Designed miniproteins, single chains, continued (3). Designs and how they scored, part 19

Each design is a single chain, and the fold is of that chain. pLDDT is the mean over its residues in the fold that is shown.

## One batch from the design tools (miniprotein)

Design m8638
Fold by ESMFold2-Fast:
Structure m8638 (fold): chain A 63 residues (1-63)
Amino acid sequence: MSHMERFFDTMDAILPSQNISPQVAQQIADLIRQGRDAIRQGNVQKAEQIAQQIGQLVSQSQS
């Protein structure tokens, strides 16, 4: 498993424990699926961009 696949798997597993709204949680879940699809297609750059977007949404939503 690549580090990005592990990142998305970890985020998916811990997402319910985050202090974020259900609407933002759904948006992050959709991004995780898009990131996994990008990895399966071999688009590493897109997967990395999606991972950064997830990190930003989590950071913004917890404050």
Scores: mean pLDDT 76

Design m8639
Fold by ESMFold2-Fast:
Structure m8639 (fold): chain A 70 residues (1-70)
Amino acid sequence: MIDEEEIERAMNLIAAGVIAATLDKEAGDILADLAERSEDLEAVRRAIREVMAAGGDAELARELAERILA
């Protein structure tokens, strides 16, 4: 059985962990929480990419998480 969505969710969680470890812990923690709660894996992946491009902006991470979870 192929759990492609579960693999994508795991990859999002790994990326959030990298952000937490290398850029900003708060931003990474927000994105990890988003990845666990949201079923929109593509939106989560885009949010992670935007936060990484911004250098781990925690305010941006919070704004994106609120928009995706609404």
Scores: mean pLDDT 82

Design m8640
Fold by ESMFold2-Fast:
Structure m8640 (fold): chain A 99 residues (1-99)
Amino acid sequence: MSVEELIERARELAVEAARLLEETGELEAEVQAAMLLMFVGIARLLLERGDLEGAAEALERAAEFLLRAAPELPPEVAERVRRLAEEIRRLAEEARELL
């Protein structure tokens, strides 16, 4: 995967996950969505600068915010959010492999 493809995939996953959290209308879920988007934004900036390790760490932090929100969500939404978190973690591993 190229750096550009990784950036775009991370953005797509983050937007989908944030939308699922925001649709709950719960303040805590909206806060976790904001933190998710912030750390994916940080990962993008780090990838553009060639800091692949920093980007991987930022993506791992983004996934942690999704997993933190999951227990408070309806079971079907929680399962989708956990799958998105695992895909973001996989992108973190792919970022390290671009070294």
Scores: mean pLDDT 83

Design m8641
Fold by ESMFold2-Fast:
Structure m8641 (fold): chain A 92 residues (1-92)
Amino acid sequence: SIEEQAEETTELLFSFFSKEDLREILEAKDEDLPAIARRIGLPDEVVEELEKNPSKLKLIQYLAQTVMPNADFSNEELVKEVEKRLRERLAE
Protein backbone atom coordinates (compact mmCIF):
# COMPACT_ATOMS: atom_id res chain seq x y z
CA SER A 1 0.00 0.00 0.00
CA ILE A 2 1.01 3.66 -0.29
CA GLU A 3 0.95 3.88 3.52
CA GLU A 4 3.34 0.91 3.93
CA GLN A 5 5.76 2.22 1.26
CA ALA A 6 5.67 5.71 2.81
CA GLU A 7 6.40 4.29 6.29
CA GLU A 8 9.39 2.25 5.02
CA THR A 9 10.70 5.22 2.99
CA THR A 10 10.35 7.56 6.00
CA GLU A 11 12.34 5.15 8.23
CA LEU A 12 15.09 4.92 5.58
CA LEU A 13 15.23 8.72 5.17
CA PHE A 14 15.83 9.10 8.94
CA SER A 15 18.53 6.39 8.68
CA PHE A 16 20.43 8.15 5.85
CA PHE A 17 19.81 11.85 6.64
CA SER A 18 20.03 13.84 9.87
CA LYS A 19 16.88 15.15 11.59
CA GLU A 20 18.37 18.64 11.22
CA ASP A 21 18.71 18.35 7.42
CA LEU A 22 15.23 16.83 6.98
CA ARG A 23 13.70 19.55 9.18
CA GLU A 24 15.49 22.29 7.21
CA ILE A 25 14.15 20.87 3.92
CA LEU A 26 10.56 20.70 5.23
CA GLU A 27 10.65 24.21 6.77
CA ALA A 28 12.43 25.89 3.81
CA LYS A 29 10.84 28.08 1.17
CA ASP A 30 11.01 26.49 -2.30
CA GLU A 31 13.46 29.24 -3.42
CA ASP A 32 15.92 28.16 -0.68
CA LEU A 33 15.93 24.45 -1.65
CA PRO A 34 18.83 24.65 -4.18
CA ALA A 35 21.20 26.05 -1.50
CA ILE A 36 20.13 23.36 1.00
CA ALA A 37 20.57 20.59 -1.61
CA ARG A 38 24.09 21.88 -2.41
CA ARG A 39 25.01 22.07 1.31
CA ILE A 40 23.90 18.47 2.04
CA GLY A 41 25.94 17.25 -0.95
CA LEU A 42 23.35 16.37 -3.59
CA PRO A 43 24.59 16.14 -7.23
CA ASP A 44 24.95 19.35 -9.27
CA GLU A 45 22.25 18.10 -11.68
CA VAL A 46 19.71 17.95 -8.81
CA VAL A 47 20.68 21.44 -7.59
CA GLU A 48 20.33 22.83 -11.15
CA GLU A 49 16.88 21.21 -11.55
CA LEU A 50 15.74 22.82 -8.27
CA GLU A 51 17.08 26.22 -9.46
CA LYS A 52 14.99 25.92 -12.66
CA ASN A 53 11.89 24.46 -10.97
CA PRO A 54 12.06 24.86 -7.15
CA SER A 55 9.79 22.23 -5.60
CA LYS A 56 9.87 20.68 -2.14
CA LEU A 57 7.92 17.70 -3.50
CA LYS A 58 10.58 17.18 -6.21
CA LEU A 59 13.40 17.25 -3.62
CA ILE A 60 11.55 14.78 -1.35
CA GLN A 61 10.94 12.57 -4.42
CA TYR A 62 14.69 12.59 -5.21
CA LEU A 63 15.66 11.72 -1.62
CA ALA A 64 13.03 8.94 -1.44
CA GLN A 65 14.21 7.46 -4.77
CA THR A 66 17.82 7.56 -3.49
CA VAL A 67 17.00 5.49 -0.36
CA MET A 68 14.55 3.14 -2.20
CA PRO A 69 15.92 2.89 -5.78
CA ASN A 70 13.55 0.02 -6.76
CA ALA A 71 10.33 1.86 -5.76
CA ASP A 72 8.38 4.20 -8.08
CA PHE A 73 8.19 7.73 -6.64
CA SER A 74 6.66 9.21 -9.83
CA ASN A 75 3.42 8.65 -7.86
CA GLU A 76 2.82 12.13 -6.36
CA GLU A 77 0.38 10.70 -3.76
CA LEU A 78 3.15 8.46 -2.38
CA VAL A 79 5.61 11.40 -2.20
CA LYS A 80 3.00 13.54 -0.40
CA GLU A 81 2.40 10.72 2.13
CA VAL A 82 6.19 10.58 2.77
CA GLU A 83 6.24 14.38 3.33
CA LYS A 84 3.31 14.06 5.77
CA ARG A 85 5.07 11.31 7.75
CA LEU A 86 8.35 13.26 7.86
CA ARG A 87 6.49 16.30 9.24
CA GLU A 88 4.67 14.19 11.86
CA ARG A 89 7.91 12.60 13.15
CA LEU A 90 9.77 15.93 13.25
CA ALA A 91 6.86 17.51 15.21
CA GLU A 92 7.37 14.96 18.03
Scores: mean pLDDT 84

Design m8642
Fold by ESMFold2-Fast:
Structure m8642 (fold): chain A 81 residues (1-81)
Amino acid sequence: MIDVEREEERLRKLSNEERTEVLLHYLRILKQRARALGDEESVARLDELEKEVLEHRDDMEKLLELFREAVEIEEELAARE
């Protein structure tokens, strides 16, 4: 999807610190949405992604992989709203 590719390009241009902060913020917003929907499975998936982001904060390609996984969760949550 073009919007995902565009956001990935933006993330590639950020520092490791800025990229990590953006991704953590995105995951926190998704967790709030998942909790509001009572989707405990998505909350658990997002908690694991947050842990992976914190473990791989200096690995750009891994952070981009985790971003793509977060986008899949966002699409699943959007389909339920």
Scores: mean pLDDT 81

Design m8643
Fold by ESMFold2-Fast:
Structure m8643 (fold): chain A 83 residues (1-83)
Amino acid sequence: SEEEEKRTFISLFAAELAAELKAAGVPLDKIREIVSITSSTAMSLSMEEAKELAEKVKKILEELKKTGDVEKAIEKVKELAKE
């Protein structure tokens, strides 16, 4: 079903996001915060909107890799969740 496909997409994206945040040196509590906000938000959206959210979160992750600013990354993810 479309809902099963969406759940699978979100689960795989959350796992990838967590692995990349860990590789970037983000503390476990902050990884959990980012992944939780992203997953919860994505589950409330359509499949297309969830994919769009994933692309926006990937851009935040790329900025985090360049700046090392974990708190700014968390703030940007929280801003995406406020719709």
Scores: mean pLDDT 86

Design m8644
Fold by ESMFold2-Fast:
Structure m8644 (fold): chain A 76 residues (1-76)
Amino acid sequence: GIGSMTGRVAQALKDLGLPEEADRIVDEVDRALKEGNYSLAQAVVAEGMARVAELRGDRESADTFRELAEQLRKKA
């Protein structure tokens, strides 16, 4: 579920030395879910996944997740 994916993205960002970015993603997803905005919550997770991929040098995955995030934000 989205909570599991959010936790994985947050942990990956912390492991990459970005604990503040990890905390922001957790907070933004939690807020979006409380507001009933599931598309926004998914967009924030996808943005985090894009950031993790970018930092790992996986440009193809980063671009894919970024495009997904943009589409999800448009639905939000």
Scores: mean pLDDT 88

Design m8645
Fold by ESMFold2-Fast:
Structure m8645 (fold): chain A 75 residues (1-75)
Amino acid sequence: AEERLRALFAERLRRAAEEHPEYRAFFEKALARLEAGASAAEVVEAVYRDESAPEEFKALVGDLFAEAVAEVEAA
């Protein structure tokens, strides 16, 4: 379950980075945490704790995580 959740979350973060180039560096940081072995939930927590990250970026990451969780549960 976690492996698939991480893969789906990573895919959504990569697409969002292309759609929101203004947040690309923050998305790359989140992706690097996933690649280093952090869980999807740990990455969301790290993003929310990052005081330098814009509020809109944090909201986007939360939405992408919720979508990835819903896809795992629906499959």
Scores: mean pLDDT 84

Design m8646
Fold by ESMFold2-Fast:
Structure m8646 (fold): chain A 85 residues (1-85)
Amino acid sequence: LDTVERLTELAEQAIEEGLQSEVQRVVDVVLDYVRGRVSPEEALEWLEEIREEALRQGKETVAEMARLVAERLRREIERIKKLKE
C-alpha cells in the first residue's frame, strides 16, 4: 500500500523535474521482470545501476524510486521463498 503510493509520488515529482526518461528506465526494468524477460537478480542489478547513476547526477527522486522498487522486489522474492517452505 504505502510503497505503491510513495512510488507514484516520486515518479510524479521526477517527471515534474524533467526526468521522464529516467522514470521510464525504472518502469522498463519492472515490466521486463513481470514479463519474465529478466531474472529477479538481473532486475535488482539493473535497479542498482540506475540508482548509482542517479546519485552521481544528483537526481535524488530517481535514486529513491530505484531503491524502493529494489526493496519491494527483495520483499516479494522473500515472500515467495517462505511460501515454498
Scores: mean pLDDT 80

Design m8647
Fold by ESMFold2-Fast:
Structure m8647 (fold): chain A 85 residues (1-85)
Amino acid sequence: LSDEEIERAAERGAAMAARVLATLPPDATLTLELGAETLEALERAVRAFEAALRARGLEVVAREVRPDPLVPGYWLATLTVARAA
């Protein structure tokens, strides 16, 4: 994962989340999953995604980070996204 790929993915994901949440009640949430080859790359991807979401009036309200049980060395983050209250 390059920084450019991370930023592009974050922008796409945040735009999609914003469109979906705009059609739902204020208390609605979306669950999204991000993956990366290293924990450092995953943390960077999560930070980029949180920044892109925040720019759209959204926030990450819950986050779980774990190693991928099927792919050694790969990391997963499960994010719960909501409209900023």
Scores: mean pLDDT 79

Design m8648
Fold by ESMFold2-Fast:
Structure m8648 (fold): chain A 85 residues (1-85)
Amino acid sequence: SRERMDQLFKLAQEGDEEARKEFSRLFAERVADLLAEGRLSPDQALLISGVFKSIGDDDLSAVLRDFALGRLSPREAAERLRALV
């Protein structure tokens, strides 16, 4: 749920490593689905890249930045996100 995601994000920002992992897993899975469906714009991907970077998930951030810059196809980006979580 959104409330669960909001709570996990708050805990991740406070330095809770388990909350960070769970937030990143759930959010990356949802983002990978949107990529696979062709429903994520480059601008949206860049914003989401910033969210992952803000909680210290640099690997997930980098995948979405590379997709936003046209360096990865939607399929390649979705596959890499799923491999990281």
Scores: mean pLDDT 87

Design m8649
Fold by ESMFold2-Fast:
Structure m8649 (fold): chain A 86 residues (1-86)
Amino acid sequence: SEADLERIKREALEFARIAKALGVKDEEILKIAEDPSWFFVELGVWQIEVAVKNVDVSKVELSEELKAKIEAIVEENFEEYLRYYH
């Protein structure tokens, strides 16, 4: 549904903020986003890393270009992303 798509987009953008907070390059973030299985593995690992390093993710801003590219990737891979959400 549209509501599921918007939720997945929002969570993918939060993943990108976590990755960017850890110094991950935009190119790598986009590559990971194209592989939903890899995306969810890295999300778990990096959530632990930001917690351990006490990184403030709330201060991380994504460029409009990066946001648009991530949202487009989620739309293209929506069915596979949806399988990971309850």
Scores: mean pLDDT 82

Design m8650
Fold by ESMFold2-Fast:
Structure m8650 (fold): chain A 57 residues (1-57)
Amino acid sequence: DEDVQRALEAARRAAARGDAAGVLAANHELVKLGYGEKPPPGSASAEEGLAAVERMA
């Protein structure tokens, strides 16, 4: 699914520049697309957020 691929790419780019908010936005987009539940409440870092996004896809 192209939407999932775009969200994953956005999350990886955000993580590479240390943008935790950008990673969480990509995670939220995956949830909207039906790939997983709400973002984990403990995602305080870009690395943690990226791991959650990749697990959902």
Scores: mean pLDDT 65

Design m8651
Fold by ESMFold2-Fast:
Structure m8651 (fold): chain A 66 residues (1-66)
Amino acid sequence: ALKQAKEAAEKAAREVMPDAEVRVEVTDDRIIVSVQPPSGSPEDRARALRAANEGLKAGEQVLAES
C-alpha cells in the first residue's frame, strides 16, 4: 500500500514535470510530495505545484484502494 502510493505519486508528478526532482514521503497518516523545478522562474514554480498536486491525487487514490 505505502510503496504503491509512493510509486504512483512519483510517476504522476514526473508526467507533469519530467525535468523536476521529485521526492515522495508516505507514512501511516500522511503523504508528502515535493517537486523541485529546474529553475526558480514563476512558470517553473507553477508547473512544480501542478506536478505536486497530481502526485498527491495519484498517491491518495492508491491508498484508498488498499
Scores: mean pLDDT 78

Design m8652
Fold by ESMFold2-Fast:
Structure m8652 (fold): chain A 85 residues (1-85)
Amino acid sequence: MTLEEIIEEVLEELPVPEELREKLKEALLSGKTSEELSKELGIPLSLARKVVGLFLYRLVEEGILTEEDIPERYKEEYELGKKLK
């Protein structure tokens, strides 16, 4: 499974407007933060954190990352994503 496929599945599981999915995919691939996603795309910060968190959890589930690879600044998002799954 590619990173793009994982992101597409994450965006389908969350109430993300269809018009924003392509922009969110590009932003996630470029490593943007929850705050940057919220500001640049005009989505609620709570939704941006869920998007980032579920994406990080899916990367760990697929074996692309380990929990140790998750930066400290994203630990809250990761735990949120883990809870959503």
Scores: mean pLDDT 80

Design m8653
Fold by ESMFold2-Fast:
Structure m8653 (fold): chain A 96 residues (1-96)
Amino acid sequence: SAFERELTLLEFRLIAISSEIFLAKRLLEKGTKEDLEQAKKMLDIAKKDLDDLIARLRALGAATGDPRVAALLARAEKLKAEADKLIKEVEEQLKK
């Protein structure tokens, strides 16, 4: 169905964003200025992608009431909170 295809696409999108955040966290752990600047760039993109994903999931949840949409939304919101925290950590480490 169209709904099942959309849900699958949104789930794959969340997995891709999660992987980017994981890589950014690894760069933050390395702690060089270049790695921190790259981590911030990746996290800024991931945050924008998560905002778009959350908006789509909210609209889909309102239309369908499907609990799988609610579960993906909760995962996306948790991941956004993690990205926001990592952005603050990178910004603090980039201060001289």
Scores: mean pLDDT 89

Design m8654
Fold by ESMFold2-Fast:
Structure m8654 (fold): chain A 74 residues (1-74)
Amino acid sequence: MEAEARRLAEEALRRLEAEDPEVAEIARRMLELQEKDPSATPREIAEALGISVGTLRRVANRFLRVGREVAAEA
């Protein structure tokens, strides 16, 4: 994938890790599972991570927010 898109995702994860390491770890694992199986549902990802779907949605929303902030600065 394009180097810029990869760099933005990595920067978003680093920023999230500096602010909240636990949330960043869940976000990283979520992205890894989504990349391995693009058809995986939020429920399946949450089950694989041992968390609730509600927790997964909160983590995903926070990651997207940080990602948009990083993209706006790039």
Scores: mean pLDDT 78

Design m8655
Fold by ESMFold2-Fast:
Structure m8655 (fold): chain A 89 residues (1-89)
Amino acid sequence: KELEEELKRREELIEKYREKNPAIYEILEIVEQLYEGKISREEAIKKVTELLLKTGKVSEEEAREAAETMVKDAEELKELEKKKKEEEE
C-alpha cells in the first residue's frame, strides 16, 4: 500500500509537469530508452538537457540540473513500478 501511494504521488507530479511543459512527453521517451538499456544515463541527461534548451530560455546549468532531476525522478518511478509488480505477483 505504501509503494502504491508513492507510485501514485510520483505519477501525479509527472502529470503536473506535463501540463506546464509539453516537452515532458519527449523527456519520458528518453528516460524509457534509458530504463530499457538502449542508451546510457549520461546520454539520457544530455538529450533531456538539449530538449530543455530548445523548448525554454534557460541557462545550460539550469537545463542540466533540471534534466538530472527529471531523469532521477523517472528512474525512481520505474523502480517503484517494478517493486509493485513483484509484490502483486
Scores: mean pLDDT 69

Design m8656
Fold by ESMFold2-Fast:
Structure m8656 (fold): chain A 81 residues (1-81)
Amino acid sequence: MGVEGLQEELRARVEELKEEARRIIEEAREAIREGDTEKAKELMELSLTAIVLLLGSAGEHELARELMEEAERLLEEAEKA
C-alpha cells in the first residue's frame, strides 16, 4: 500500500524540476542584464531544455510548453541585447 507515497514522490520530483527551471530562468535573465548573452543561451539551450524534456517525459506537457515559451522569450531578449 502507500499509493499516496508514490504520488507524493512523483509530485516532489516535478516540483523539484519546476523550481530548478525557475532558477535557470532567473539566472538567464540576470545574465542578459549583465550582457552575458552566451551564459543566457547556455542556460536556455542546455539546462532548461533538459528540464523541459524531463517534465514532458513525466507527463507534464502543459508545464513543459509554458517553460519552452518563456525560454524562447528570454532567448529573443538575449539576441536583441
Scores: mean pLDDT 77

Design m8657
Fold by ESMFold2-Fast:
Structure m8657 (fold): chain A 80 residues (1-80)
Amino acid sequence: MAREEYERVIEEGAEKLAELIRTKGNSDMSDEELLEGTRIYAERLARGENPGDVEPQTEEMKEVEKEIRERGSAALAGIE
């Protein structure tokens, strides 16, 4: 169902963002805190909101953000 697809996209995207921030940038947050933050960030991206910049803004990070926006928005809207 679209709800299940949406949840999966958000969880997958949040995990990828958290891993990129942890490995590519400096963060004083724990892995748990970072994952919770990226989950909220991913949900906002899927809704078409601009939640602000998350550093580092690498090309890999921007690609993941784009996938979350496109796939999350499509799942949320019930569009393929």
Scores: mean pLDDT 71

Design m8658
Fold by ESMFold2-Fast:
Structure m8658 (fold): chain A 64 residues (1-64)
Amino acid sequence: KTLEGTILRRLSGNHYIVRLDDGKEYLVLILGPDGRAKIQPAGSSEWYDGVVELKGDKATLTLY
């Protein structure tokens, strides 16, 4: 599943908080230059594997 959204906050070079089209906030941890990432919905203990593309203030997230 692919979701689009906006970067709300940059915590470090590979840590981001994004708000996606579902209206939810996600913590994103980028693991490599290919955009491979671990993603956690705000308030959840669940982690998803996916790929993140960042362009300016925009984020595109593909969940596995």
Scores: mean pLDDT 78

Design m8659
Fold by ESMFold2-Fast:
Structure m8659 (fold): chain A 69 residues (1-69)
Amino acid sequence: SLEDVLEELEREGVRYVVETGNTDPEAILRYLGEKYGLSEEVIEEAIEIYKETGSLGAAVRYMAEQLLK
């Protein structure tokens, strides 16, 4: 489900921050996109969503939706 994918992405994003100390939303989104095999175009769109909304959650949700297609 979308909720299960969102939970996994949130868990992996938290793990990345804990292990690297990097809290940059763009770096988190690039890490998640690369880990889950999303295209560069999808990653760039997620980053744009973050820039437009100020919401990391909105960008991660977009990524989760792309993984379910």
Scores: mean pLDDT 88

Design m8660
Fold by ESMFold2-Fast:
Structure m8660 (fold): chain A 73 residues (1-73)
Amino acid sequence: RAAEVAALRAEIDRLRAEAEAALAAGDVQTAKSHYARLAEVADRLLRLADGPLGMEVLAAVGELHQRVQAAEA
């Protein structure tokens, strides 16, 4: 379980970095694709996460969602 949570967290961090890079390049379509996958992985992690880790993941997902939404105008 702990190893599974760590793997999901690493995937979220990777997808977030790729989405942020796409947004910086002005590629909103690619950023939306990465965000969609990140949201799915985050949902899986939230079902396994206990306590503060869940809050940290929700904050990261929310921040990226706002960045993607802003880029869509």
Scores: mean pLDDT 76

Design m8661
Fold by ESMFold2-Fast:
Structure m8661 (fold): chain A 69 residues (1-69)
Amino acid sequence: SMDERIAAMVEEARRVAAELLARGASLQDIALAMARVAEAAAAGLSEEEKTRIFAALQEVLAETAARLA
């Protein structure tokens, strides 16, 4: 389902962000790596489904930025 795909993407994006944060990576590098996770999850999806994936990416990016504040 799309909900399961979104949940898996969010979990992987959070995992990647945590690993890069532990290495002292910039917020820009973290955001780019998380975007790549979302692009992989969006591959082959319709425009409507891609919108849902990238909306979830924006949410997890905001959570990651807040963690650094």
Scores: mean pLDDT 86

Design m8662
Fold by ESMFold2-Fast:
Structure m8662 (fold): chain A 87 residues (1-87)
Amino acid sequence: SAAEEAERLLAEAEEQLERIERLVKEKAPLEEIKRELLRFSELLARARALTPEDDAEAQARLEALGERVEELMKKAGIAGDEPLPLP
């Protein structure tokens, strides 16, 4: 079912984010962190598409994942998906 698929994708996104947190702590190469962030982004997008707007618990999980990834990107020195050009 769509609900079971959404729950699976949320769990996979949470696991992927934990992997990224570990890579950031270990000061892994930025290219590796960016690849894992892309995978996380794809999982999160699929989970959002399948999660009902009235599922408050699942929506809260999506919001928490968004906040956590934003904080991780700041810690990794990533302002966004691509580096900005020099001024």
Scores: mean pLDDT 79

Design m8663
Fold by ESMFold2-Fast:
Structure m8663 (fold): chain A 98 residues (1-98)
Amino acid sequence: AEDELLRYLSASDLARALYKGVPLSQLPRRETPVPYVVKRLEAGADRDTLLNVINETARIIADRLNHETVGPRQLRLAGIYLDNPNLTTEDLRYLSKK
């Protein structure tokens, strides 16, 4: 049940669950499986692995963006980056103001 749900959540959806403290079961599902999440699950990742990747990505982003601490903004940016890995540091700085 949870593994099937995870296939239909983006990295941005998972990041939102982390910084808003909402259960994954209450997030709206995407209409099609999300490529990033599907690839990670097929490589043997579980829910905790996916959440840890988002947290670690948020730490890297916090360091690159003015050596800030991890908060909701960095978690949001981590989700966006994992869904869109071609984004540059300048793209992330622009998005940090939204």
Scores: mean pLDDT 75

Design m8664
Fold by ESMFold2-Fast:
Structure m8664 (fold): chain A 96 residues (1-96)
Amino acid sequence: MERLEELRKRLEELRKQTTSPNLLAAIDHLEQAIDHLEEAVRDGNWGHIMAAAAHLMGALILLQGEDPSNPLVKELQRIVDELSALLDELERRYLA
């Protein structure tokens, strides 16, 4: 999925812009969510959809502790929103 590849590249660039352990951990969770979503698209395994959801929640919890005015936090929140929308789309297609 081209969209997941674009989000992965954005996360790689954001990783270079921070030394914050919490932000790096949030990025790790988002990269793992992308990995599981790519596998779910490839093989249709519901377990990958659930793993992606868990990693998105992990990223959200970490970001809630951060300064919401920080441009990196805002960009990571946008990536969470985009991945959540993709997850919802896959869940709808899997259940239909």
Scores: mean pLDDT 84

Design m8665
Fold by ESMFold2-Fast:
Parts: C-alpha cells; structure tokens; sequence
Structure m8665 (fold): chain A 66 residues (1-66)
C-alpha cells in the first residue's frame, strides 16, 4: 500500500539521520541493522517486492547526500 511505502521511506530517513548523528562504528552498525530489519519486516508484512523496497532505500540515500 502507499502508506506502507511511506513508512519505509520514514524508517530509512530516520536510520540515516541517526547514522549521521554518531561516529561510533558499533552504534552505526546497530543503527543500520535495526533499520534494515524494520524495512524487511514491513516489506514482508505488506508483500512489497524486495526490488521496490531497495529502490526506496536508494532514493532516500541519494536525497540525503544532496
């Protein structure tokens, strides 16, 4: 659903923001793992194809780098 896609976008944005807020490698690893798990769980629950979820992640990363 469009709401589930928006929630994936929000999870990715939050994960990137938390990643940028710390320089600790262990905390960064934990942040990325948590974000990845949340995206995977949501995509599975709503039958969102991995390719679609991946495209959202890539788009949010590109926007965050601007």
Amino acid sequence: SSEALKEIEEIVRKTLKEYQATTDPEQRRQILQRGANEVMDLADKHNIPELVASEIIDREIREAQK
Scores: mean pLDDT 82

Design m8666
Fold by ESMFold2-Fast:
Structure m8666 (fold): chain A 64 residues (1-64)
Amino acid sequence: RAAELGRLMWEVLRAMAEKRYEEAIRKAEELLRLIGEIPQPTPREREMAADARAAKEKAERLLA
């Protein structure tokens, strides 16, 4: 679980760095869905969700 969430977060950050904003949005949405399925997310998982949301919002603004 932790490794899978970390991999998705790494993919979001890589997509953002490469200006692949549509990919970054899709990966961030996948990460947020997975964390949303956890009834009691850890503080680290909540932090990852906040980071993914921020990345998604930034990518959406850059595409607009």
Scores: mean pLDDT 80

Design m8667
Fold by ESMFold2-Fast:
Structure m8667 (fold): chain A 64 residues (1-64)
Amino acid sequence: SSELEEALERVERLAVRAILEGKLSEAQAKDISARVREAKSLEDEEEALKIVEEAERFIEDVMA
């Protein structure tokens, strides 16, 4: 869905910024990337969006 696609793009941009600011480790970035990939492959869009939203929240908290 467009909402899921937009959320996925936001998470990717946030992760890049967090890495550049030294607030997200390479291992954490890989974990987030794996979760994003998993969400993209899920048949349940609601569940996928939930995973993406959790990843987004985690990155925001780390950057706070």
Scores: mean pLDDT 83

Design m8668
Fold by ESMFold2-Fast:
Structure m8668 (fold): chain A 88 residues (1-88)
Amino acid sequence: LEEAIQEAGEAVKKYLVEVEGLSEDEAQKYSQQFKQYLQQLAKIVGDEEATKLAKKVAEALKIPDLEEAQKKLDEILEEFKPVLEKAL
């Protein structure tokens, strides 16, 4: 779980800097918020589901084609929507 969360956070940070043009400080802030969210999610839905989400997000953000990456992220968000709504 911890390793998967760290990889997902790093993927988000890299995406925000390289694609969205955010500063490293801003991207780090959002990456930390996302990691905290995944840790909270794991407490609600269990380590297995949180690990699956983290790995799928990291994989999607590594896709070089921006359009394909966005489509994959949308699919992941739809798949995990009921789970995400429980993590407040």
Scores: mean pLDDT 73

Design m8669
Fold by ESMFold2-Fast:
Structure m8669 (fold): chain A 96 residues (1-96)
Amino acid sequence: MTAEELERAKEEQELLREALEAIEKGDYEKAIELASKLGELATLVAKGFIAVKEGDEEKLKELAEEFSKLLGEPVSAEELRESLLLVLEKTREKEK
C-alpha cells in the first residue's frame, strides 16, 4: 500500500461517515454531495438510505434496478430495503 492509497482510504471513510450522519439528520442534499465524491456505488447507496427513511417504494425499485445493472446480479427492491435498514440500525448503535 502506498501512502497516497492509505490517505485516500481515510478520506473516503470520513466522507462515508459524514454522509450517513447527514441522512440521519435529514440533510439529504449534503449526503448526496458527499457520496458523489466517493463514486457511483456510494451515490446509489446514499439515495437508497434516503428512500428507506422516506418510505419511497418506487424510488427503491428504481435503485434496485440500477444496483442490479452495476453489480451484474439481480437485486430486488425488498432485498435492497432490508439491507439498507440493517446498515442504518448498526450505524445508529455505533454513534451512541
Scores: mean pLDDT 73

Design m8670
Fold by ESMFold2-Fast:
Structure m8670 (fold): chain A 94 residues (1-94)
Amino acid sequence: SAEEFLKRVEDAIKESKEKMKEYAEQARKGYENAKTILDNAQSDLKAAEEKAKTLPEEERQRLLDFYQRNVDSTQKLYDALKEAYEKAEKAVKE
C-alpha cells in the first residue's frame, strides 16, 4: 500500500541520518587523534634539530631527513582526516 511505502521511506531516511552521525563521530575522533600524532612528530623534529646542531653534516642531514619524513607523513594523514571530518560534519548539518 501507499502507507507501507511511505513508512519504508521514513525508516530509510532515519537509518541514513543515524549512519551519517556515526561517520561524523568516527571522523572527529580520527581527526583529533591525527592532530596529536602530528603534534608529537613536530616536537620530535624540533628535538632532532637541537641535537643536529652538534652533529657532522652527513649525520645531521640523515637525522633531519628521517624526522622530516615523519612530519610529512603525519601531516598528510591529518589533512585527509580533517577533510573527512569537515565533509561528514557538513553532511550531518544538512
Scores: mean pLDDT 84

Design m8671
Fold by ESMFold2-Fast:
Structure m8671 (fold): chain A 69 residues (1-69)
Amino acid sequence: SKAEKERLEKLIKEQEAEMKRRIEEFVDKRIDETMEENGLPREELEKEMKEIIEIIKKQMEELIKELKE
């Protein structure tokens, strides 16, 4: 049903946001460790990781679109 699809989409977005937050926290910690080893600026590494997260987000949005059909 439409209501069921809307509820599922909301749940997926909530789970996506939670996973993204956890990934970002993990990445931030790893960036700190990597900066100590490689001397790279934190902002550069954060941008690269955010690009990867954006790819994942787009893939999840495509799945949601397929559910809507």
Scores: mean pLDDT 70

Design m8672
Fold by ESMFold2-Fast:
Structure m8672 (fold): chain A 104 residues (1-104)
Amino acid sequence: MGLDLNAEQQAELERLKGLDLEEQKEYAKTVLGYSEEEIENMLALAQRFSPSEEALRARFADLIVAEERASQRVEEAIASSEEARKLYEERQELLAAYEARKAA
């Protein structure tokens, strides 16, 4: 129970929990590519449930890792969709070439 993380995601979470709040924000912006607006929204969510700075840092680290996991899943889905689109287009071109040769 808790976050269903693989070994790499668990290591990232532990690293993030070792950082202060400013270092966590810099990591999210420079390494993970989050916008300042996205970081502000994640911090606002963390603050709603975190009465202390320590709890805020822990919650923000959890949100960063959860968001990265969600983004990776979206990227995998997009990559799969692009490959399917390319295969469909290649198949249509082959069928058109076959029909052209059959008509000659």
Scores: mean pLDDT 69

